# Designed miniproteins, single chains, continued (3): the designs that were tried, part 15

Each design is a single chain, and the fold is of that chain. pLDDT is the mean over its residues in the fold that is shown.

## One batch from the design tools (miniprotein)

Design m8521
Fold by ESMFold2-Fast:
Structure m8521 (fold): chain A 106 residues (1-106)
Amino acid sequence: ALDEAVALLERLGAGEAAAALRELYERGQVSEAQIEAFLRALREAVARDGAAAVHVTVLEDPETGEVIGIVLLDAEGRIVHSILAESRRALGEEQVARLREAIAAA
């Protein structure tokens, strides 16, 4: 699952997200099941909206710069999936909520 998700992110031009996913996995911060769910969501978004319309963003701890998650956005800029570091889940969920509010306000 990891190698397939990384390869797909790289094909989408999301090299930073590909590196972030590998980092989260190597640090034991995300499970195989989380990666499989993320890969499924990514494939579904690409199939529905097309590769060029799908966007992926990396979430970082603003104080440390540590990668804490990856967010998948559809063609309308809506968050359709997130994969979050287990040790930083609460911060990741707050950042996802703030992104949802910012998108809704735009």
Scores: mean pLDDT 81

Design m8522
Fold by ESMFold2-Fast:
Structure m8522 (fold): chain A 65 residues (1-65)
Amino acid sequence: MSAPELAREVARRLGLPDEVIEEIEKQAEGKTPAQAAAIVSKTAMDLYGHDAAVEAGRIAAELLA
């Protein structure tokens, strides 16, 4: 799974708005999967708080394993 694909999948599973998913996917382009995971977790924290960031991290870790 590429970094943009990882970012999109995690963001979709969290129910982030489509515009936010597209922004995250663009930010993940040329990044590592771990950096993409960090971008999604930070965005989830900013929008939905700590529990959403933890869930984003868990989803990303499972997809990276």
Scores: mean pLDDT 82

Design m8523
Fold by ESMFold2-Fast:
Structure m8523 (fold): chain A 58 residues (1-58)
Amino acid sequence: GKVWSIAEIDAEADALIAESPPEVAARLRAILDAAPRTPLEREIALALGRMIAAIEKL
């Protein structure tokens, strides 16, 4: 499997935020900024952000 770097996770997070409505983007940014800067915790924060973005589209 692929092990993601923090930089790769941050790039995916920025892409998700760019594709999101402003209200959703603000929530995603807050969640990602609150996460510790370890690869695992950043990847978990990104996964939670993706779930929130998907729910907010409903």
Scores: mean pLDDT 73

Design m8524
Fold by ESMFold2-Fast:
Structure m8524 (fold): chain A 99 residues (1-99)
Amino acid sequence: TKAASEKLEKILEDIYNEKLETEEQKEFAEKLIEIAEELFREKGIEKSDEEKRLFAVAMLLLGRRVAEGLPEEEALELVERILKAKTAEELREIIEELK
C-alpha cells in the first residue's frame, strides 16, 4: 500500500540519519540501496506485493549492517543474493541471516 511505502521511506531516512556514524558509511549504504533498487526495477513486474515488501525489509536490514561495519564486498554479495531471490521464502531466509 501507499502508506507502507511511505513508512519504508521514513525507516530508510532513520537508518541514514540515526544509525550511520560517518559520512562514508552513509554514502556507501545509499549507493548500495540505489544500485539494488535500480536492478530490482528491471524485474519488479515479476514480483508480488509480499515479495516487494520482503525485498524492502531485506535492503533496510542490509543497510543497517553496512552502517555497523559490514565490508563492502560482503554487502555487494548480499545485494546480488537479494536481487536473485525468486521466492518470498528465499527473501525470508536472507532477512533471518541479517537479523
Scores: mean pLDDT 63

Design m8525
Fold by ESMFold2-Fast:
Structure m8525 (fold): chain A 71 residues (1-71)
Amino acid sequence: SSTLIARIGAKEALELLYTDKEGAIKVLETALSKTKDNPEARKKLEEALELLKNEGDLEKAKEYLEQVLKL
């Protein structure tokens, strides 16, 4: 399930968010490449990834990832 892949990726990225930013980015890129059939999950993962790549608000990135876990 693409939803399951997105949720696993979001969970792993949350674990890495404050300790390994590069690892979190790689996890999210991998999850996005495999999450083709869930536009809502993809949008939230893309928003979190953009924040991580552009040194944006980590708390907002966390919120997007937590929203994926609720799908």
Scores: mean pLDDT 84

Design m8526
Fold by ESMFold2-Fast:
Structure m8526 (fold): chain A 106 residues (1-106)
Amino acid sequence: GVTLSDASAAAGEAAVLTASGLPAAAKGVRAELVKDGKVVASLSTGGHAGEGGGRLAVGLTSATTAEIVIGPAEAEDSGTYRAIATGDVDGTNVLDTGAGAKFTVV
């Protein structure tokens, strides 16, 4: 399955969350920020930006890994992030949903 690790950053610093375990059929990743059970930001490798725009980026780094980049980090970026492996670049054909990882801005 897709995995993310918990992370933290100081306000104004960039942070990288590494997603690993992408299936071989994955062509993209959708990153989601979840707060209070709601998706408040969503971005796919195909370039559809949600809330948090400009400061959240996602990209494939290998056949089995991707990075979610947060920067510069602000207090509102704290929450639970998940990486969703998709069979399309636009992030709509879900193949595998990773467990959530906590990101904290200190």
Scores: mean pLDDT 77

Design m8527
Fold by ESMFold2-Fast:
Structure m8527 (fold): chain A 72 residues (1-72)
Amino acid sequence: SEVEELIKKLSDPDPAVRLEAAKKLGEIGDKRAIEPLAKAVETDPSLEVRKAASEALNKIDPEYASTVKEGL
């Protein structure tokens, strides 16, 4: 599954790979990505990856994204 492969790529050592994965997960809009993207928003060392994950999360579930942003 493309979604499962992209979720795994959110844990890639290369921040460019994680950034691309976050963007694609947002475009696909699969709810399976909510928890992995929420974790990336809070824990990813790259600001660009955190921003992409936050935008992706907002596309998939705007209500959940608001809760995560308030918790940060």
Scores: mean pLDDT 78

Design m8528
Fold by ESMFold2-Fast:
Formats: C-alpha cells, structure tokens, sequence
Structure m8528 (fold): chain A 60 residues (1-60)
C-alpha cells in the first residue's frame, strides 16, 4: 500500500500514546481519533497532529 491506511493507524496510535499522560484513555481515544481524521483530511504532519491534540487536551 502507498501508506495511507497505515498512516492513519500510526497517527492515531502515536497521538493516543502522547495523550495518555494528560487525559483518561476514553478521552484520549476521542481526541486521537479526531486529530488523526483531521490530519488525513487536511494533510497535516504527524508532529502537527500531535501538537493540536495535546493543545486540545490541555484546554480540558
């Protein structure tokens, strides 16, 4: 594969792991899912997606 489906999975996993120290697992899954979907839709880098997810978690 050209990496798109696996990139989505990798983005979700890495964002989820970055959020676990900050928020409960249930909240981390919701934020990670939204951030990964947005990154795929808008062509954000992995680092950009993680930064946006962390900022969202910090606002809670």
Amino acid sequence: MVGDPERARRLYERIYEALLPLVPPEVAREIAGDAAARAMREGLSEEEAIEEAIKRAEEL
Scores: mean pLDDT 78

Design m8529
Fold by ESMFold2-Fast:
Structure m8529 (fold): chain A 58 residues (1-58)
Amino acid sequence: SSEVEKILKEAEERAKKAEKASPAVGQKAYEAIRRARELARKGASAEEVREVIEKGTF
């Protein structure tokens, strides 16, 4: 959905900014985004995608 893509894109922008300050934090953020994107491909809701990102990154 458009909402899921928006969440993933915003998370990637935040991860890129975090990576500049701390490579370790950036790597953790990218790993969570990868998991969230995989769940989205399997039909996860925007709420579920957001929860995975927030619990795993920030």
Scores: mean pLDDT 79

Design m8530
Fold by ESMFold2-Fast:
Structure m8530 (fold): chain A 67 residues (1-67)
Amino acid sequence: MSEEEKEKFERALVRLYLEGKITPEQAQELARLVKEGLSLEEALERLVKEGKITEEQARELLEMVKE
């Protein structure tokens, strides 16, 4: 993931947290997977499949990172 994508991702996580749409635990799990080398899309797909985040949360994060 590029530095620009990482900054957009981090801003999206903070924004969703402030809006009450994501928990700190969900944000931490996403950040961990991205740090381990997964793309944002791969991390979101994995967490949705594991039931740790909703499809709606994943969509909102992707939309924010895409601009």
Scores: mean pLDDT 77

Design m8531
Fold by ESMFold2-Fast:
Structure m8531 (fold): chain A 66 residues (1-66)
Amino acid sequence: LASFLKQVAEYAKSQGYEEAAKLFEEAAKLAEKGDLEKAVKLALEGISLLPEEVATIAKDALDNLL
């Protein structure tokens, strides 16, 4: 989970979605701490800031990791 969230944060930052990237970075830190519930909540907030096509792919990937 944490490695996935770090990769999505890097992608979001590279595409100019800086606010989404910050949420994914915070979610990755929470996942590393073992706070999976808060990590998933924050990741979903980040996904909501992405374009619909990218958001759908990211959400499907997250659901497969849970």
Scores: mean pLDDT 79

Design m8532
Fold by ESMFold2-Fast:
Structure m8532 (fold): chain A 113 residues (1-113)
Amino acid sequence: SELEEILRELEEVGARLRALVERDPDDELLRTALALVELALEHLREAQRSTDLEEKLRHLRLALDAVQAARELLRELAAERDDPEVRETLREVEEIVRRLERLVARVEAEVAA
């Protein structure tokens, strides 16, 4: 499913961010971006477990908010650093945001029907 693919891709982003944090443990922006990705993962897992469409939509929206916040922090990091791993992580997060926005729109339409 689209949700399962988004969850897997965001888990890979989380693993990359953990590796970046281990390299630069004093980087507050990286640590905050990781925490936001981990929060989004918890909401996506709750959405996957939800049998109620309204509850599923609520968790998808919370996950989207968290990933969008992580994207903004990664944009700041990419602007400050000439780091190809940060830029690659940002590109992956931007694609996840687009896919999650489409999924939220689809579930919103199902709830409205």
Scores: mean pLDDT 90

Design m8533
Fold by ESMFold2-Fast:
Structure m8533 (fold): chain A 60 residues (1-60)
Amino acid sequence: SKEDEIKELKEALEKEKEKGEALIEEYKKKNAPQEVIDAEKEVLELSIKRGEEAIELLKK
């Protein structure tokens, strides 16, 4: 159902947030340049935004 699709997307989005945050933490521990860390944060934010937009479209 549409509700099941929304639930699956929300769970996938939550997992993507956790994965992205863990990756950023690993880059920080490896003393990656700030530009690399900032780029990874930007990628994560864009992925989250796209996921949220997709969920909103399904609710209509």
Scores: mean pLDDT 84

Design m8534
Fold by ESMFold2-Fast:
Structure m8534 (fold): chain A 80 residues (1-80)
Amino acid sequence: MEEIREKALKLYEEVKKLADEGIANPKASREEVIYLTNLEVAAGILAVAALDPRNPDPEGSVKALEEILKEVKELVERIK
């Protein structure tokens, strides 16, 4: 369980850092800023879900976080 917690927190921190960098980029459109903000919020919700001991599938929550991180990385690279 601790391994899942550590992964979820690291993934969320990476999403937050990259999303914040994309949002701060003057080349980002308003739509891109809104989408990055929504992805960061979704990542926070998934991180909380991954840490919830009542969650029957914490690994699924971590996998969803990995997918959000991939989307954030792709969008931030596209903005540059």
Scores: mean pLDDT 83

Design m8535
Fold by ESMFold2-Fast:
Structure m8535 (fold): chain A 92 residues (1-92)
Amino acid sequence: SESEAAERKLAEDPELLAQLEREERAALAAVEAKDYEAAIAHLRRAAELLGRVSPLARAGALAALAQAEELAGRLEEAARLRAEAEALRAAA
């Protein structure tokens, strides 16, 4: 499966995995604090890192980023990011 392939690739790159885990943890903490600007910054870095793993992994990160943009009031940016995520899923 795509998820298994992505997980295996992360296991082969411990530095990439550690960076991703730090960005995801920081994004979750920021969302819980309702600091959506900080969450967006961390989610953007996570999406960039996941783009190195697989298109489907990046699509998931872009969907999370879109949700954070929507919570920050940026509905047009959220719609753009969701469209990009759907295009990546359709191409996979």
Scores: mean pLDDT 83

Design m8536
Fold by ESMFold2-Fast:
Structure m8536 (fold): chain A 82 residues (1-82)
Amino acid sequence: MKVTDEEVTIALAYMYVGIGNIFESRKKYEEAAEAYEKAAELLAKAKGEDHPEVKEAYRKAGEAYEKAGDKEKAAALYAKAE
């Protein structure tokens, strides 16, 4: 069985969610936000921007940017989560 580029993209997206969770647990909120944002972009490419998993990843990125003190980036990511 040959893994498709789409399946690799989805797997990489879930790895970035895991990386974001690790950074957030260490209070590395800027790095966590960047990881969640990357995961959301990869999921959007594989599943479409309206997918619930994409919106959840953007929401997590927004929350992490807010905790990092970047309210402007947080607002932009929350808008993408709608």
Scores: mean pLDDT 83

Design m8537
Fold by ESMFold2-Fast:
Structure m8537 (fold): chain A 78 residues (1-78)
Amino acid sequence: PTLEEAEELLREGQRLFKEGKYDEAIEQYNAALEILDTLSDEDAVAKTLLRSQIYREMGKIYEAMGNLKKAAEYYAKS
């Protein structure tokens, strides 16, 4: 697993979100977060920035689904 693979999963999740496929987008975002957790601390800044972006995108999905409490939780994590 690489940082580039996590970035690709984020892009795929964003594509699925634009198509209204919220559950599938969440699956891609969770897969990206899982990859980030396996990477070394050498990329700590890049990992933190990408994790923050993924949490922001998760917030957008929950907001679109009308789950404002869950959206606020993910925005706070970003």
Scores: mean pLDDT 84

Design m8538
Fold by ESMFold2-Fast:
Structure m8538 (fold): chain A 55 residues (1-55)
Amino acid sequence: MEEFLASLSERERKLVLAAIYLAKGEMDKAIEVAGQETVDLLLRMAAGSRAGAAA
């Protein structure tokens, strides 16, 4: 169980790095580190957290 979480931590590390690159506006590096699909997911989450609640 815990050994499996250790493997997932590697993906989380890439996710954190991609988020940092995106925050700096370095989308190309974010895509290079985590991949297009992960970057798209992060952008969707960021849009939701950007006070996009106004309907």
Scores: mean pLDDT 68

Design m8539
Fold by ESMFold2-Fast:
Structure m8539 (fold): chain A 63 residues (1-63)
Amino acid sequence: ERISQLRAELAQTDADIADLKKKIEEYEKEGKVRESAIYFTALGILEAARDFLRVQLEELEKE
């Protein structure tokens, strides 16, 4: 159950990261530097969360 939940959260986080990268690219093309910077900050937070989820999943899979 916990492993399945972590996998679902990891998959959702990966999808959110992909969507943020698309928005950043669109804002950069439009020259919206401030908006792009805000989304870059959000991207960093999600990447850190993804790494935490990955470590937790690996720990649980070893047990």
Scores: mean pLDDT 81

Design m8540
Fold by ESMFold2-Fast:
Structure m8540 (fold): chain A 62 residues (1-62)
Amino acid sequence: SALEELTKEAIENAKKMADMAPTPEQAKIMAEYAIEQYTKKAEELLGKEAAEKVREAVEKEW
């Protein structure tokens, strides 16, 4: 589904962003930025309920 694809993409992007960071603190900032981007995209495409599910999954998995 679109929600599953977007969630998977969000998790992968958050991990990639965190991996590029030189410190654990910077990794958190980078991952949070990715989470916010994908949460906003999910809200625009699929609505607020879907956005909450994406945010929760990414926060747990990155």
Scores: mean pLDDT 83

Design m8541
Fold by ESMFold2-Fast:
Structure m8541 (fold): chain A 72 residues (1-72)
Amino acid sequence: HMETAEELTDRAIEAAKQGRTDVAIMLANAAVVETPDPEKADEIVQRVKAALSPEDAARLEATYARIRADMA
């Protein structure tokens, strides 16, 4: 079965802590897609950003902004 948003978020944070930035961004985006509540989606992104460098956090923010625009 599909992983829950919580499971994907936990995996994204662990990937970020390991310096696996591309994997962390991919898993965070998957968690956002599985999260129908935009407030909870914002919380997921902020939690993953906290485990990334400022440069990598900016990359995640940019991909999240695109996902939000596509959902509008």
Scores: mean pLDDT 80

Design m8542
Fold by ESMFold2-Fast:
Structure m8542 (fold): chain A 66 residues (1-66)
Amino acid sequence: SMSKLQAQLDAAKTLLQAFQEMAATPEGRAKLEEWKARIEEHVKKDPETAGKAKAELEKLMKEIAE
């Protein structure tokens, strides 16, 4: 059982390392900053809508998976 769960954890760690490496480049940092700014703009403009969208997405993912 642990073997499959461990593989998922390893994948998550690899992804985190990829983000760190991307942040080391000027292009990657610019992209991340743009995304962060977009997220903040959305939350600042309509936090309710962003929250609702997130909840709906989570519900849909749950329905599709199980």
Scores: mean pLDDT 61

Design m8543
Fold by ESMFold2-Fast:
Structure m8543 (fold): chain A 69 residues (1-69)
Amino acid sequence: SKKEKALKALKSLLEAVKKGDRVAALSGVQELLREGFISEEEARELRALIRKGDFESAAKRVEELIKKL
């Protein structure tokens, strides 16, 4: 289902963020946005945190998105 695909993609993003893998994390945000699993605003917020190196806040935000599913 779309929800199962979104959950898998969000969990992959969460793993990248927890590892501090900026390149993988930014790619994960782009995939979520392309597939329509997150809004442009949510993608912008996540990219800003990842680019800033604030992986702790990024992880918390991804966990909130998983709970929202």
Scores: mean pLDDT 87

Design m8544
Fold by ESMFold2-Fast:
Structure m8544 (fold): chain A 68 residues (1-68)
Amino acid sequence: MEATLTVLSYDEVVIKTSEEATLILSASGKVIKGKEAKVSTLDALEAEVVVGDEKLKINDAVKEIIVK
């Protein structure tokens, strides 16, 4: 499983995953299921990704960071 982070602004980050995943956003308390989510910078820093039985911190899954 791989993730790409796209930084759109100071407080807007798009997390895109290579496969369907569950994003656990501890800062906001949100849980998002899918392949793409637009989140705050705080949520992106602390995000956990669950794919099947595998649970990763976002930092361990990130392959690319794009700044716009």
Scores: mean pLDDT 81

Design m8545
Fold by ESMFold2-Fast:
Structure m8545 (fold): chain A 91 residues (1-91)
Amino acid sequence: ASDREIAVKYTGTALLAIGEKLDAEAAGDKEKAKAAEEVLELLKKGAKAYEEGDYEKAIEYLEKGAELAREAGLEDLAEALEELKKLVEES
């Protein structure tokens, strides 16, 4: 995968995480809101690791994010993180 493909998928996944957090907050679902926030933090850590050339660490952060999203019932976010992880693995 190209850096551009990864950047586009990262941006879409980050926006999805923000949207899930806002939806959960509006619904009063503190657990889902917290999970979406933690996923967003892991996405930021993954992006930094990727920029530093530490692809293994970037993959670990994305995998952890996908697991947290799945446990919280944020299925679309978990899928987006798994797809982003595959793009990094192909780089």
Scores: mean pLDDT 87

Design m8546
Fold by ESMFold2-Fast:
Structure m8546 (fold): chain A 57 residues (1-57)
Amino acid sequence: SKAEELRRKAQEALARGDHETAAGYIGEANRVEVMERLEKEGLRDLPPEEVARRFQA
């Protein structure tokens, strides 16, 4: 998945000691993962408040 690809790039950045770039990739991967999960579960058409309710702690 796109999220998995971004996480691999984050690991590569960490291996180089570039933790700022790695943090950026991790943040983007988390956003993409949420979007992919919404699409898979058919929640992408719900209002943002309902989506947040289902994925918040």
Scores: mean pLDDT 73

Design m8547
Fold by ESMFold2-Fast:
Structure m8547 (fold): chain A 95 residues (1-95)
Amino acid sequence: AKELKDKGLELLEEGQVAAIEEKYEEAIELYKKAIEYLEKADPKSLNLANALLNLGIVLAKQGKLEEAIEYYEKALEINPDNETAKENLEKVKKE
């Protein structure tokens, strides 16, 4: 539904703002909520892939490398051509 997508995108934007402010716990909560809404709206959307990628990035910044790998892999399942997700996945696997 359009309402689910719109709410998911709103939460994704709020999560991105929290991440920029280095409020990582808040960003993680917002991204997880965004993922729930975006997944229900369209489980193959690029918006969902972006939310998964952004969650992975914040998890990696917190040193939660195994969780970051999981979310990068999920993002790449939807968008296999995402260079940022590929580069971040390779970087985390080397640590």
Scores: mean pLDDT 87

Design m8548
Fold by ESMFold2-Fast:
Structure m8548 (fold): chain A 85 residues (1-85)
Amino acid sequence: VTDEEYEEIKKKYPQFKNLPKEDFGKAKGTVVEVREDGVVKLKLPNGEIKYFYLPPELRGKVEVGDEVEVIYHKSSNIILKVKKL
């Protein structure tokens, strides 16, 4: 996560203002499942499947088969930002 991305996260989610930058991660992968409850499965470049959570405000922005870059909170796997590639 860049300094600019970290400042954007703190601006959008003030509840994270006291969390250090290292609590946030970035992952790139292919969307293999999207559930109505917000669970998203990403296939990472190494072939690993990783589980994330899409909050309600980000739902409908990703579909199965999309290649995406996500910024997420490491302890909760909550996605905070999605970029379609």
Scores: mean pLDDT 77

Design m8549
Fold by ESMFold2-Fast:
Structure m8549 (fold): chain A 78 residues (1-78)
Amino acid sequence: SSQQTQQQIQQANQYTQQSNQALDQGDLDSANQYVNQSLQHISEAIENATTQEQLDEVGRAAKQAVDARNKVLAAQKK
């Protein structure tokens, strides 16, 4: 449903932002937890997406979540 897809995209974007904020503060554990939650919401949004507009929105959110995950992984190696 469009409402479910929008809710999942909004949650994913919120968690991605929280992950980036936690990473900026040096809280790697929280950053990792938030990015994992973002990716779970992306997965759910993909399952519920039925329009090209929704797929485009999911794609943008997924890119931001993946970028955040890559930053967390890089920080964990330092």
Scores: mean pLDDT 87

Design m8550
Fold by ESMFold2-Fast:
Structure m8550 (fold): chain A 61 residues (1-61)
Amino acid sequence: KEELLKQLDQLISEGKFEEALKLAEQLEIEDPALLQLLVNSLDPSDPRVAKARQKLEELTA
């Protein structure tokens, strides 16, 4: 899990937000700051982005 979190940080630092979102989804990340970053960096019409936004809303509500 720690190793995968390092991979997630690496993907974000490289601007690979689509791959980062995939990994965050796999890890069931509940970090609202990270989810907000990914949602803001990707196409809002993407169903994965919509799912991440819903998760973010649940975490911040």
Scores: mean pLDDT 76

Design m8552
Fold by ESMFold2-Fast:
Structure m8552 (fold): chain A 98 residues (1-98)
Amino acid sequence: EEADKLLEEAMKLFGRGEYEKAIPLFEQALDLYRKEYGEDHPKVAEVLENLALLYLRMGKEDEAIPLFEKALEIYEKVLGPDHPRVKRVRALLEFAKA
């Protein structure tokens, strides 16, 4: 799947610290997942979470915060507020705000 390949390559670039190269691949994967599954899907939340983590590692908290907030909204809606993934994203959001 094209979106899955883009996400995989973006994750590899992110892991290597090639943040500026990873961003457009995450954005392309996000657009494709939204078109295939709609706005409120775990795959969309996963891309938003990883893009937020990337911005956080770049010291761009102002860019990371709204992405974590959107990922949290989707995960809470789909998985419920007590799910381990929701708790993880909430902790990351609080860290970014600190």
Scores: mean pLDDT 87

Design m8553
Fold by ESMFold2-Fast:
Structure m8553 (fold): chain A 58 residues (1-58)
Amino acid sequence: SLLEEAEKLREEGIEAAKAGDYATAAKKFVEAARLYEKLGKYEEAKIAYSMAVAVGYR
């Protein structure tokens, strides 16, 4: 499902950030946020965008 895909992308972003790959982490968090928005999960989308910004998304 799109929800499971969004959750997986968020988890992949966290793992990339733990590994110091902030560029990959930012991309994964933005992709997760876009799927959360499509699902109407605006709070989860906002949190995912905040995570992307925290790892250097601008």
Scores: mean pLDDT 87

Design m8554
Fold by ESMFold2-Fast:
Structure m8554 (fold): chain A 88 residues (1-88)
Amino acid sequence: SEVEEAEKKGREIGEEVAEAAEKAAKGEISVEEAKKIVEEKEKKLKEIGEKAKKGEISDEAAFAALKAALEELEKNREALEEFAKKYE
């Protein structure tokens, strides 16, 4: 369904952002590379919102995508905040 496809895309976006942050924390990629990945994924989420605004997808699908992405980010929020605090 459209909602299931949107949820999957949102989850993938959230997972990719979390992975980029984790790799940066481990020194596997630079902070600048992680920032670029985050900016690209944020743009994809905004595009999903724009599609819903234009009626190209349902509001339910757009909400499912955003919720899935936010849930993945929230699961990794504490780790990201702890890393940021340690690498001041």
Scores: mean pLDDT 78

Design m8555
Fold by ESMFold2-Fast:
Structure m8555 (fold): chain A 68 residues (1-68)
Amino acid sequence: GPNPRVIERTAATPEEALALVKETADAIPGAVQVSISPYDAELGEVVASVKRADGSWTFVVARVAPGA
């Protein structure tokens, strides 16, 4: 099958990362399921998994760069 599409974002804080992931996931057309993971402090990221009506997956990854 086709590789899932990945959309990457960068944020200065975990709260900004969560907001960016939510905004980006909400903008994806044809979403039938959206799951947003809690901030992962070890990886420095927030991930949304978006399933579209056609069965394809899009992942939104916001990485935290503290002090940016």
Scores: mean pLDDT 80

Design m8556
Fold by ESMFold2-Fast:
Structure m8556 (fold): chain A 90 residues (1-90)
Amino acid sequence: SERYRNLALRHYTEAGVGILRKEKKEEAEKHLEEGKKYAEKLGEEGEELLKKGEEMLKGVEKMSEEKLEEVLKEAEEGLERMLESARRLE
């Protein structure tokens, strides 16, 4: 289960990096989809992690340019925490 958690975190953080860098959203979504496959093996633990990632991506898609800065700032803060967690688990 720990291996699946590490893989889910890695893909989730990669998706977050895409959002933070304002990269192509479809590429960030691919990383989130890979994270879904691993998070599914974690059950409820993985569902929470996945939901956070999806909400960030969906928020960016639905928000105006003026709101994107606020969402991206929050995503950056969340991403930093997840990156530290993922590094310790790798």
Scores: mean pLDDT 62

Design m8557
Fold by ESMFold2-Fast:
Structure m8557 (fold): chain A 73 residues (1-73)
Amino acid sequence: MEESLELVKKKIEEAEEMAEKLEEKGYDELAEELRKKAKELEEMLKNGAGAEEILKKMEEIEKLLEEAEKKLE
């Protein structure tokens, strides 16, 4: 459980870092979407959401991160 929580926290950090890079490059809409999903994931953790719901939100963030990496290349 603790290891899973650390991975979730790391994903939130990755999303925030990527959003910052996107804003710097002028991709404001994608940055806002990443920040929104990261905030939703953080709120889910605080509210004790189920593992399945958390994994689903992480998957959404991973897809946005992949899109962001393609935009920044």
Scores: mean pLDDT 80

